Designed miniproteins, single chains, continued (3). Designs and how they scored, part 79

Each design is a single chain, and the fold is of that chain. pLDDT is the mean over its residues in the fold that is shown.

## One batch from the design tools (miniprotein)

Design m10726
Fold by ESMFold2-Fast:
Structure m10726 (fold): chain A 100 residues (1-100)
Amino acid sequence: SVSDVVNQIQSIAGSGMGQMGQVIDDGIQNGNSVQQINSQIDSINDQTVSQMTSVVNSYNSTMSSSDQQQVNSQYQQIVSDFQTGVDQMKQVAQIQVQKQ
């Protein structure tokens, strides 16, 4: 269903955000630079978006045109929200490194 696909891509986005939080925490503990932490965040961003795209593509051939359109609309919103989260994570990394 559309809901099942949307739930899967939201779960992937949530996992990506969790991984970004972890690399910030680990980076701060290890004395990593903002540049090093941001590089890891960018890698997680690329991997997470790729995984979400793969899920959408896997279901496109089995869905009606109406369901595909609904999934694509939700996917664009989830990716947009995820990119906002990426920007927020980079800001958190910068602030936390500066407090050292």
Scores: mean pLDDT 89

Design m10727
Fold by ESMFold2-Fast:
Structure m10727 (fold): chain A 90 residues (1-90)
Amino acid sequence: EELLFEAEVYLALGLIYMAIGKLDMERGDYEGAIKSYEKAIELFKKALELAQEAYDRGVEEARPLMTEAQSYIADAEKNLEEAKKKLEEA
C-alpha cells in the first residue's frame, strides 16, 4: 500500500516535469526542456521501481502502474530526443 502510493506520487511528479518540458519547448527554451524531460524520466523510473517492488511483494494492483510508468518513460525519452535535436538545430 505505501509503496504503491509512493509510486503514484512519483508518477504524478514526473507528469508535472513533462508539462514543464512542453512549456519550455513552446518558449524555445530547449536547454530547459532537456533538463525537465531528464527529471521526468528519473521520476518515472523511480515510480516503476516502487511499483515493481510492490508487485513482487504481492500487490497485483501495481501491475497497471508499472505499465503506465513504462509508457511515460518511453514518451519522455522521445520528447528528450526531440528537445536535443531542436537544441542542435538552434
Scores: mean pLDDT 89

Design m10728
Fold by ESMFold2-Fast:
Structure m10728 (fold): chain A 64 residues (1-64)
Amino acid sequence: PTPEQRALEAELARVRAELDRLTQEFNEKIKNGELTDEEYKKMLEEISRVGRRELALRRQLEAL
């Protein structure tokens, strides 16, 4: 693997860890009934943003 591949793999691992954390927090708040409609929408948008970043990084790795 090239240094470029290793850098992208490390970044992908970080983004995946962030996505897991956000998803876990979201699920906990849903189970507790703590989410307002506005909070629900904001958390979904954040999860979507991080998910798109993960997809972009995977595609960059494939292009290498």
Scores: mean pLDDT 83

Design m10729
Fold by ESMFold2-Fast:
Structure m10729 (fold): chain A 56 residues (1-56)
Amino acid sequence: METIPLDELVEAALRYAREHGLTPEQAVKAAALDLGKNITSEQYREAVERVRAALA
């Protein structure tokens, strides 16, 4: 099963959140679309939590 590496997804999402003022949820979705791959619900939840923690 080929999914986006979680670290790559989180890094891209943090860039979107910081540059565009997106919420962690919006940033993770934008990053997944930009990287051109689907993410699982579990990867989405993990990425959102990591982005939220990094922005706090």
Scores: mean pLDDT 76

Design m10730
Fold by ESMFold2-Fast:
Structure m10730 (fold): chain A 83 residues (1-83)
Amino acid sequence: MEEQREALQAVLDRLKTKEEYLVAAALFKLGAEEARRRGDEESARLAEEAAREAAKRAGIDYESITPEKAREILEEYRRRLEE
């Protein structure tokens, strides 16, 4: 648990922009939802914690990132990468 938590924190520490933190928050939010669907409550809690930290670093309210909003964020980011 602690080792996995540290690994997620290391991922966040490698990010450099608010946009990257926003995308990370969306990814971890959807990851937490998927883990819960599989019955993996421990992984879901760790992913949710990482999503909260990423949202904070992006300067946004974590509670505003619904699963629907997270999918919108990822779709928008994907489209920008295709520039």
Scores: mean pLDDT 78

Design m10731
Fold by ESMFold2-Fast:
Structure m10731 (fold): chain A 66 residues (1-66)
Amino acid sequence: VATAEQALAVAVRAGRAGNSSGAAAGAAHFKTLGATEEQVRAAAEEVRRAGSDDGAEGILRGYEAG
């Protein structure tokens, strides 16, 4: 069973690689595992600071959409 931390790691890794769709999918899965909005915002900020605004937006959009 994937943990919320594993789903978050997938979202961050995809986002940092510029894969906005993969980041969104990981964030949606992270939400189903009980992730808080604060955890998702922190992950998006980490990806944004790493230089991928598109990846960060993907994480935020995936969490909102489910």
Scores: mean pLDDT 77

Design m10732
Fold by ESMFold2-Fast:
Structure m10732 (fold): chain A 72 residues (1-72)
Amino acid sequence: DAEAHYRAGLAAFAAGDYATAARHLLEAIRLDPSFERAQMALAWLAASAPAAVAELRPEFDALARESRQLYG
């Protein structure tokens, strides 16, 4: 669920695995687009480790497109 992905993302961030953290936070947002904590965590991650977020650009675009289709 969204909470499990959020927690996994925070654990990966604490371990220094920023790419895995970004992927889990994106999945949490995909499952619950209103998940403010996941949105804020992803924004913080983007500010702290922008390269990790940039490497997931194609996955970001795919998830954003899928999310818009499902949630408007």
Scores: mean pLDDT 71

Design m10733
Fold by ESMFold2-Fast:
Structure m10733 (fold): chain A 75 residues (1-75)
Amino acid sequence: TAGQEMFALMARQTADSLLQAARESTDVDEARFHGDLAVQSLDNAAAYSDPATGRQLAEYRREVQAEVDAIIAGL
């Protein structure tokens, strides 16, 4: 439904903003904090989405986690 699509879009936008905060972080703890919140936002949205949207959010969650891991490894 349009409501589920809007909720998923907002969750992705929230995750993108938190991922940007992780990229701008100057230490591992700060980057991990923002990264964990980004992943949690997507996991929460996936739990309340239809199966197709949930699968797309789970795929994006994996991409976000990989980028968070790369950011932390680079600090």
Scores: mean pLDDT 84

Design m10734
Fold by ESMFold2-Fast:
Structure m10734 (fold): chain A 91 residues (1-91)
Amino acid sequence: ASLSAVPSYSSPLLTGQLNLEKPGAMTLTWVVDGKTLAVSPMRKGVKSLQLTVEVSASRATVTYIADALETDESGQKKVITLTVTGETLLS
């Protein structure tokens, strides 16, 4: 699994993306200032998922959490959780 290294911001929209090498099941979650702002629906059989949320704050601590189910070479399923946290200027 690979996550976009930097979520993109185009006021007022904050967008994150998760990419998988093989199709899998995944969700994306946005947390702003310690509160869950948005959770995507679970998507199955896809290689990429985007989550866009509207943010009205001028500066916030944002956490991007991506949960994915990836099937390895032996057919075993594993949960991959990727977290990117940073203080973002949302102006």
Scores: mean pLDDT 62

Design m10735
Fold by ESMFold2-Fast:
Structure m10735 (fold): chain A 96 residues (1-96)
Amino acid sequence: LETVESFIQKGKYDLAIKEAQKILETTTNADTLAELGFLLLEGGYRAGVVGQTDLQKKLYLLAAEAFEKAAELSPSSQRDPFLQGARAALVMAGHK
């Protein structure tokens, strides 16, 4: 996650997306996926502020995917916050 955060802080959103996809494919830890989701939401917001709207959308879509996977790996009683995070990310990406 430190690599994704570093790329976001440096405005290297394309590299952040690539690293996030790798983490999403390789991790099965729900807490790590939730943390990734929040980092990607921050990245999407930052990309939008600097007018990189295509990268913003990709970051928000990856955030939704990370939260959805975190929910799938969590007990049913703990899924709602992650599913709500995924829904919020999809809305931010322009999906209703």
Scores: mean pLDDT 82

Design m10736
Fold by ESMFold2-Fast:
Structure m10736 (fold): chain A 74 residues (1-74)
Amino acid sequence: MEEERERYRRFMEALAQGTLATGRPMTAWVSADREGVEALREAAREVEREHPEVAIRVEVDEESGTALVTAEPR
């Protein structure tokens, strides 16, 4: 769980950095079961706390077990 959260945090950190560097939204699909979705949302809160200039949205597709992650400038 913590290892998965750290992996998601690094992934979202990369999206946030890309968003800050380009000034454009960055999106990616990730595989996430129900437990993974909670880890994703927690990672998003942590990255937003470190980068208040970036908003991170997590949209879950429970049918496919995936989530669309969007990092966008505020």
Scores: mean pLDDT 76

Design m10737
Fold by ESMFold2-Fast:
Structure m10737 (fold): chain A 77 residues (1-77)
Amino acid sequence: EPSDLEKVEEAFKNMKEWVEKVIKNEEAREKALKIIEESKKKALEAIKKGDIKKASEILFETREEILKIYEEEKKKE
């Protein structure tokens, strides 16, 4: 079974892949990818400190922020 570290890394990898496939606008995509990268660093730091709950919170917050960017893109039409 994957470690918590591996699960967090895979979750961020999946988010990045989703953004690259779904968000067509270059500016919005770049913004989303930057948020993913910054949040990944924070989540990995939480894992290193043994704070799995904090890492999960960061994953949730990251997903929410990425969805907001997607919603903003959709509202342009």
Scores: mean pLDDT 82

Design m10738
Fold by ESMFold2-Fast:
Structure m10738 (fold): chain A 58 residues (1-58)
Amino acid sequence: SLSKLEQVVIDESEFSPEQQKELRERLLALVKRYPDSSQQGLLREEVKRLIEEFRKRQ
């Protein structure tokens, strides 16, 4: 499921090394929180919100 979610993640070069580390940790936590296929819609929404949050930090 992580490989499919990577399609919604932008290039790591857009973020600092610190932001990349935090982003990976938070993405892994989200995948673990929503492991069920019925929750993939919620997971995708949360991933998009997380990426947008990091973009706003720039």
Scores: mean pLDDT 69

Design m10739
Fold by ESMFold2-Fast:
Structure m10739 (fold): chain A 71 residues (1-71)
Amino acid sequence: PLEEAKEKARKVIEEQREKGHLSPGLADALLRGVDRAESVETVVELLKGGALESSDPTPLLEAAKEIEKLA
């Protein structure tokens, strides 16, 4: 569950960085946070935080909703 959540989070963060919706610095900080996360809840909170700073919050929020089901 946690490893699946981390893989899904890494994928959406990197896709949003490539699309220019997350700055490289913010994306790097989020990826480090995901790698350090010890719970699915922490991964969800990181994605919600990233969404607030994103020019397109929708993909990060939708990923957070899907990841919450793994908790």
Scores: mean pLDDT 83

Design m10740
Fold by ESMFold2-Fast:
Structure m10740 (fold): chain A 80 residues (1-80)
Amino acid sequence: SVLEEIRRLRPELEAETSAQARALQKLSDEQIAEAERLFEEVKARESDPEVQLRLLRERLRERGLFELAAMLDEVLAKAA
């Protein structure tokens, strides 16, 4: 899942990603599937994990998945 990948790339944020796991469970299956498809597209073009998450955030915003984009904003802001 997108959240598991975030935990893998940023293990120091594990406590925060645990809270985000509950939030993801409240999203529709279609929204989660769209986010994971976009993440696969990003991974196909970029090898750097941090760049992947930043590009995924922008792609999520372009598709109107603003809640998922906001979760990535929190992860990236606290990692910086």
Scores: mean pLDDT 69

Design m10741
Fold by ESMFold2-Fast:
Structure m10741 (fold): chain A 94 residues (1-94)
Amino acid sequence: SLIERAREMMEKILQGEVEGNTAEALKQVAEEFKKKGDDLLAKLAEVLLQLLQLQEQLASHPDAATQARMNQLEAQGLELMKPIYELLKEKKEA
C-alpha cells in the first residue's frame, strides 16, 4: 500500500527513528521534513496523515464522498512518491 511503502521509505530517511503507530510516525516525519525545508517530502507526509484520518472516519462513518477523497489523495501520494524514490536511489548510491 502507499502508506506502508511511504513509511518504509521515511524510516530509512530518519534512520529508523520512527516506529509503532503509523499516524504518530507520519507526524514526526512531517515535522522533520518541515525543519529541513523539504516541501516535497512534507507534502507527502501531510497527504499520508490525511489518508489515515479519513480511513478512521470511514471506519466510524462510511460515506461515498470520503471514499472519493481518499482515492484522490492516494493518487496524489503516488505521484509525489515518484521523485522521492529517485532521490532515495541517488542517496544510496552516493
Scores: mean pLDDT 64

Design m10742
Fold by ESMFold2-Fast:
Structure m10742 (fold): chain A 100 residues (1-100)
Amino acid sequence: MTNEEMRIAAARLGVQLAYWAHLLGVPIEDVINNQLSDEVQARAEALLAENPALPAEIEERAEEVVRERLEELRGIEITSVEDAQELARRIAEEVYRELQ
């Protein structure tokens, strides 16, 4: 995987986490740290039952948001899994703030 592909993948993950946190009505930190209650998990299952296309819609929106942010992502070097996780976290926090 190239450095550019890693940046795009990390940013895409961050956007998806932000959209799920927003839809579930939970703090972004809970989604990033995978600290979801059984009640929140049940809510996610209910959303998927109502709209089975929701994951694909979120993924498509993530691709659009990442495309708009490509210039901001340029020059970010991903040398480790930790670098990718930090980029995903940063993007998740920024996008989540914009959705509020």
Scores: mean pLDDT 82

Design m10743
Fold by ESMFold2-Fast:
Structure m10743 (fold): chain A 84 residues (1-84)
Amino acid sequence: SEEAGRAEAAVEGMKDLPYEVGKGLIEALKSLDPETVRRAAEAAKKTVPKNPEAQKMQDELIKTGNEIVEKEERARREAELAAA
């Protein structure tokens, strides 16, 4: 989707951003669907950070992406079990 593509482009830009700016982007990504967050996290894994602040943002995005995907997968699985 266009949103997912935009998130991937933003992640590439994060390698040059201060942590405080990247923190806002991470919070925005938390409000998106799991697919978009997962794609952003995968893009972050492939991005080489240029400074320690960018690396912190990359690490936090990857962690957040993994946590959101795991939470949504778990919720979906538990909903299926409850419906059975």
Scores: mean pLDDT 67

Design m10744
Fold by ESMFold2-Fast:
Structure m10744 (fold): chain A 110 residues (1-110)
Amino acid sequence: MEEVKKIVDKVNSILEPYGIGKFEVVDENTIKLTLGKHTVITFTFPEDIPIEEIEEFLYLLTQVLLRSVAGVRNEDIPEPFKNMSAGQASARLSQLIQKYGIQVKVETTT
C-alpha cells in the first residue's frame, strides 16, 4: 500500500497543473480516478499483481489523460512519458487490463 500511495502521489503531482483528474488509493487493491466533476473510474487489481505493473498502468493512464483529455503536446509531456506514443500507451493499457483481469468500473453523474 505505501509503495502504491507513493506512485499515486507522483502521478497526481503531474496531473495537478492541468486540473483534469486525481487518483486516490481506496484500499490495498483498489485505486479510484476522479475525472472532472462527473466521472469516477474505479480500478480493482488482483492481489498478486507486481507493483511494477501497477506503476506502469498508472503512468500509461496518466500519459493518455495528459494527451487526450488535457490536450498536452508530445513535446511538453514530462519524463518518463516521452518514450511512448498515445497509441502505444493505450494498447499497453488494454494488454495489462486483459493480462491481469483488472476490473474497471465507470460511474458518471449528470
Scores: mean pLDDT 76

Design m10745
Fold by ESMFold2-Fast:
Structure m10745 (fold): chain A 63 residues (1-63)
Amino acid sequence: SPAQLRQLLQQSIARLDQQIAMLQSRRDSLLSNFGDTDTVAQLDAQIAQLQADRAQAQALLAA
């Protein structure tokens, strides 16, 4: 069902938003408290991938 697919995509976007927010919070905490630039770079790469996945899901909803 198109409506069912739309609902699943909306749920996926909501989960991605939660994951992105969590990783951003962790990234900022690590940088501020420890200056761990290597771990921050890994988190930035993960955040970028999740943002790309979110953009793809949003594009599928718009189609």
Scores: mean pLDDT 86

Design m10746
Fold by ESMFold2-Fast:
Structure m10746 (fold): chain A 80 residues (1-80)
Amino acid sequence: MELSPELKERARAEAERLAPLREEANETRDPALILEAAERIAEAMLAFVEEVEDEARVAEARAQVEREMAEVRELLAKLE
């Protein structure tokens, strides 16, 4: 599937908007801030996907978000 240029641009802009939040949380090494940033990023990305994709694609996006959240939790465990 090839996304329209407009959808690709919207996805890119949303990811770029959230990137500083993720970077700031990681730099602070505060587990609470890292988790909060990851949850906020996941919520925003999922909301975008739910707006533009069908139910099957939304389910895949949710699985991807869960995988990324698991990676964040692993990072928190390593920083203990």
Scores: mean pLDDT 67

Design m10747
Fold by ESMFold2-Fast:
Structure m10747 (fold): chain A 80 residues (1-80)
Amino acid sequence: SDEEKRSAAWGEVDRRIAELVALMRELGVPRAEQERVVRDFVKRVEKILDENKDASLDEILAAIDKLFAETEARVREIGA
């Protein structure tokens, strides 16, 4: 079901958020910026889910992985 797909996607997202927070802490990113990055990531995930209601779970997870890679790259630039 769509609800089960969304639940599975959010489970993966929670793990990715933990990875982002750990990375930002290692890079010394200020707490306010960490909170902004996580908030923006969550908002973009919501858009992916809303725009991809008819997509497979694998397609949704691929879109989330792409977003994660883009967010991670941005975080590394902030920490550089």
Scores: mean pLDDT 85

Design m10748
Fold by ESMFold2-Fast:
Structure m10748 (fold): chain A 79 residues (1-79)
Amino acid sequence: SMAELAREAFETKDPEAARRFAEHLLRQYVDAKRARGEEVTPEEVLALAREMGAQFPDPEVRKAVIEAGEELARRLAEE
């Protein structure tokens, strides 16, 4: 669940849990915009991931969050 992923990311500082948490949030963001008939660009997903990553002081956690955004942006660019 989202709550479990958030707990792992914030309590254990597990980069993998942070990556999964970010991936889930970014996917929800994309799905919500598409449901409203709005275009979603790879660039805005990357920008959001970088903004999310900046909230984490731990460099490994920050990197994992940004990498989740890069992976999703790459998949969007391939559509």
Scores: mean pLDDT 79

Design m10749
Fold by ESMFold2-Fast:
Structure m10749 (fold): chain A 93 residues (1-93)
Amino acid sequence: MEERRRKLLEIEQSLALGIMAASLGDAKAAKKSAEKAKELVEELRREGLLSEETAERILEEIEKALEALDKGDFEAAVEHLARASELVQEALE
């Protein structure tokens, strides 16, 4: 599997774990998963394997999820992580 596709699938998995954790009210696990996804998106952007526009859109949704988790708004966190996941799935095409 190529590096870009491998990292995008890893981002998708991290976001899925974050959604599950947030749905269970586990802020620590949800934040850890969201932060890992953010790091991988920033790596793909830096390596030129993801367009600036797509990376910014995904990062914006992850940042909004992290902000929601800090406020204890798990429902909003799940929604933002799900939107980030949809953008990652589009990038896999």
Scores: mean pLDDT 87

Design m10750
Fold by ESMFold2-Fast:
Structure m10750 (fold): chain A 94 residues (1-94)
Amino acid sequence: SLDEVIARERPDALRGAAESFRKAAEYAKNGDVKKANIYTVAGLILVAASGDREVQKEVLELVRKANEAIEKGDYETAASYLERAADVLEQAAA
């Protein structure tokens, strides 16, 4: 069934999302907002595809805080929130 496929592939989707958020954090830290945004969007697509609603909610809140930090020019804080999103995703994939 589709639900069985989603359940089986969920850990790989969450790990892929975590890798995307790690790259987003690296680009954000370097002030490359365009690439940070591309990898953040890629990570969010994979989180949505995982079907984990609680993880999606937590990651969306961290992304919101990262975006607020970017708007203030605080790239270190933005990178920290994106790294925390990756940590949440890695923990959920375990």
Scores: mean pLDDT 88

Design m10751
Fold by ESMFold2-Fast:
Structure m10751 (fold): chain A 85 residues (1-85)
Amino acid sequence: SVDDIVENVIRLLKRHGYVPSEEEIEELRRALENFKGSDSQKKQVALNLGYIYFLRRLGKLFPSAKEMIDADIESLQKQIDELNS
C-alpha cells in the first residue's frame, strides 16, 4: 500500500540521519496517490523523492556542492517523470 511504501522510505531516511518534515511526508503521499503505475514503480518514485528531500537538505548544509547536488536532484526528477510517461 501507499502507507507501507511511505513508512519504508521514512525508515530508510532516518537510518541515514535524515528526518523528513510532515510537509515532505504529505508531498510524498500525494505524489504516490496521483501516480498510476505498479507498486514496484510507486516504490521507485517514493525512493527517488526521499533521496531528493535528503539532497535538498544536504545542499543547504554544503553550499559549495549545491550545483552538483542540484544536478543530481534534476536527474532523479527526470527518472520520476519518465515513470509517469
Scores: mean pLDDT 79

Design m10752
Fold by ESMFold2-Fast:
Order: structure tokens, then sequence, then C-alpha cells
Structure m10752 (fold): chain A 95 residues (1-95)
């Protein structure tokens, strides 16, 4: 499933295999169904991030909320791992 692929990417990221983890996310984003779900999560983060007076923490909390909404069957720990991974992925291209 989509959630299983993202959790596997998080495991690669935790092992220091950042490029491999982000490459797997790139492959996930090629799937139209995955893009519909994760595009909403990413858009939510970017909208809050670009709001006047918002903090990075507020943007992350909003992203976590959208991840939990997209994957209601995941534990809070698993949802936080996915949110952290996607947050790192989105910010990687901004360096």
Amino acid sequence: SLAERLLKAYELYEQGKEEEAFSLIDEVFKDPEARAVLGRVALGYLLVYNMEGSTEEEAFEYMLKEVKRAFPDLSDEEAEKIAKLLWKYINYGRK
C-alpha cells in the first residue's frame, strides 16, 4: 500500500540513505492515486508555510493532521514518521 511504501522510505532515511529514500518518494509521486493523496498533504503544508505569521512548527503540525486524515488506520507514531519524511523531502529541493 501507499502507507507501507512511505514507511519503507522512512526506514531508508533513518539508515542514512537519504537519496534512496527520496528516490522512492519520487516513484510514489508518479502514481496518480498517490499524487492525489500526498499532493493534498504537501499543498496544506505549503499554504500554512506561506501564511504571514506562521511558524515552521505550525506548518508541520498541519501536515501531520493531513497525514492522519489521509491514513486514519496508521498509529500516531507511523503518521509522525510519514509527516517527518515528507517535510524533509519537500525542503530538500529548497537548499
Scores: mean pLDDT 77

Design m10753
Fold by ESMFold2-Fast:
Structure m10753 (fold): chain A 96 residues (1-96)
Amino acid sequence: ELVEEAVRAAKRLIEAKSEEEFLEILREAEERLKKLAEENPEDTEGKKLAVAILETVAYYLLRGEVEKAREVVENAEDAELVIEENRKLVEEIRRE
């Protein structure tokens, strides 16, 4: 449920035609994921994966790495892969 919503939002982010549309999609996705997490407080793993998907895809798109963003969406069910990619990106951001 949480992961499905994150994947849907990520696909919309990839297809966004403007920065304004991108930011609106991201804001809407964050609000929807927050509500779903509040309705499913025991789904800790789903929440972690959903956040990792959305954050990683958004970060790659902001860097212009569209193909990497698509790869994250295609491998969204591989929680280990997505969480590891997110961890590496967070570490790179912390160095800046």
Scores: mean pLDDT 79

Design m10754
Fold by ESMFold2-Fast:
Structure m10754 (fold): chain A 78 residues (1-78)
Amino acid sequence: SAEQERILFETEAQVQALIAQGLATISDQARIDAFVQQMEALLAQVRALYQAGASPATLRAAARRLIAEAQAALAAVA
């Protein structure tokens, strides 16, 4: 649905912004690579829920949790 697509789009945009921040702040290439892989793994979880037809409420809950985990990961490596 349009609401599910919007939630996915906004979540992907937020994670992409966190990846960009990580690339700007992390100086070690191996740490950058690990961080990007972690961000892609978190996005894959939300994409999998979207493909499984999860409700908008389930997607919003997963997106909020994913963004919080992504922010914590960035704080740990930057």
Scores: mean pLDDT 84

Design m10755
Fold by ESMFold2-Fast:
Structure m10755 (fold): chain A 62 residues (1-62)
Amino acid sequence: MVLQVVAADEKLAQLLKELALSIPGVKSVNIERKDGKWIITVEVSNEEAGKQLLMLGFEQIS
């Protein structure tokens, strides 16, 4: 399962990455800059990690 969130700036993107990496069941976190936006993409290995990220405002993309 892959989840994504958009951040307004690089500092917020880094904080969201660190927060996501602290959740058990997160496999990878990637940050990309596209069209003036900071996009954080998170891959999870289990449903509980996915639910936690959804509660934090992430959206499931796959």
Scores: mean pLDDT 84

Design m10756
Fold by ESMFold2-Fast:
Structure m10756 (fold): chain A 81 residues (1-81)
Amino acid sequence: SMEDLRRQLATLRALLEHELAEARALGLVSPELEKRAQDVIAAADAVLADPNASEAQVRAAITAVEEELRRLGEAYRAAKA
């Protein structure tokens, strides 16, 4: 349902915000990575604030958040901490 997709997006957005803060605290975030992640969070927030957002828009936002979470995971692995 759209309600389930919106809830999934909200959960993933919150996780990305948390993971970005943790990565920043560890010094793993370049200015470019931070800006990209913040832009994705802002785009997800815009979709969540729009009660008329289409299923396609919600799914695209979910995909974008999942991609940034994957990039943060790669940064953790690359740091070999």
Scores: mean pLDDT 87

Design m10757
Fold by ESMFold2-Fast:
Structure m10757 (fold): chain A 67 residues (1-67)
Amino acid sequence: SMHALKKGLEGLKKQSEEQRKLNREIAEKLRQIGDSLQDYIDAVRAARRAGDEEAARRAREEWRERG
């Protein structure tokens, strides 16, 4: 039946579109996590270069507060 085939193809297309949306949302969340982690690493590294334990402690607290 042409109607059954058409419904099947529309179902697959919808599932593919939903999967692409989910993949984009996952990629965006991973990017945000990566960016936050990099900011933390850079802040701690800068503090260590300066020999500033207080700045390093502050960077760790900021990372912890962001969750």
Scores: mean pLDDT 72

Design m10758
Fold by ESMFold2-Fast:
Structure m10758 (fold): chain A 54 residues (1-54)
Amino acid sequence: KTKEEIEAAQALQLQEDIDQGRFANNTELASAVNKRDNLKKKYGEKYEELKAEE
């Protein structure tokens, strides 16, 4: 896998963890959201491709 694929997959995993409420602490949740948003901004096309594939 390319670096872009790995980091886009990390963004998808973060989104799933957020959606499933795996962050009990608001600070941890905010950090995860910021990291996800940064990865989506950097690898947006690849993120959307992987999201569509599941």
Scores: mean pLDDT 73

Design m10759
Fold by ESMFold2-Fast:
Structure m10759 (fold): chain A 109 residues (1-109)
Amino acid sequence: MAAEEGAEEARRAGEEGGGELVERGGRNAGEGARVAGRREGPLGEAVGAAATLAGGVSAGVAGRLEGTEEAEKGAERAGEKAAEGAEKGGNKVGGIAGRGGAKAARALG
């Protein structure tokens, strides 16, 4: 999921760089959650936008004060919650049929 990828990027940025890179990674994690939310429709997009704001601010503050670990966990939690909510909704509606659709979409792409 894009949100999880953003959270991983925040971790890698922290490992390689300093507070500036950790802060940027946190913003990218929030952006990932926003993009993932867009695919789930207006409700998902609203949750993604909120996660972007909360994740970016939280990551910035944590990066400046405590560093990578707290910024990473904050962004990861926000992204995971948004992605999990979207997956739960989709899974309940699509079920096994959703897996067939995903396979067909892969063949078309």
Scores: mean pLDDT 49

Design m10760
Fold by ESMFold2-Fast:
Structure m10760 (fold): chain A 113 residues (1-113)
Amino acid sequence: TPECNLLNSPELREICHYLLNNEETEITKQLLETLEKAKEGDEAAIRLLAHLIVGLLREKAYVTLEAFLKLLKKELSDENFEKVINEAKTLLEEEGDTASLEKLNTIVDTVNK
């Protein structure tokens, strides 16, 4: 997929191919294990998912990010989904990345509709 091939992070590229093309890799298995831990409210797993959101925003991988947020919304409880989004917002605020923060809010609104 064109967007996946433009990503500089190898891990985000593999996640992109999984989300958009259903390609399974070892990174995909690690992502799914992290997702299972996040379903149980594991704080480290929630933080890892938040870092992936921030990474996708920085690379402007908005199609992949929307697909990822839809997966998270489907798989996580509303409480744990909000924890992931709030952690991502905190990371963006700590770095002063207001443009990515505004873009995240826009995509989250789209996913919640």
Scores: mean pLDDT 86

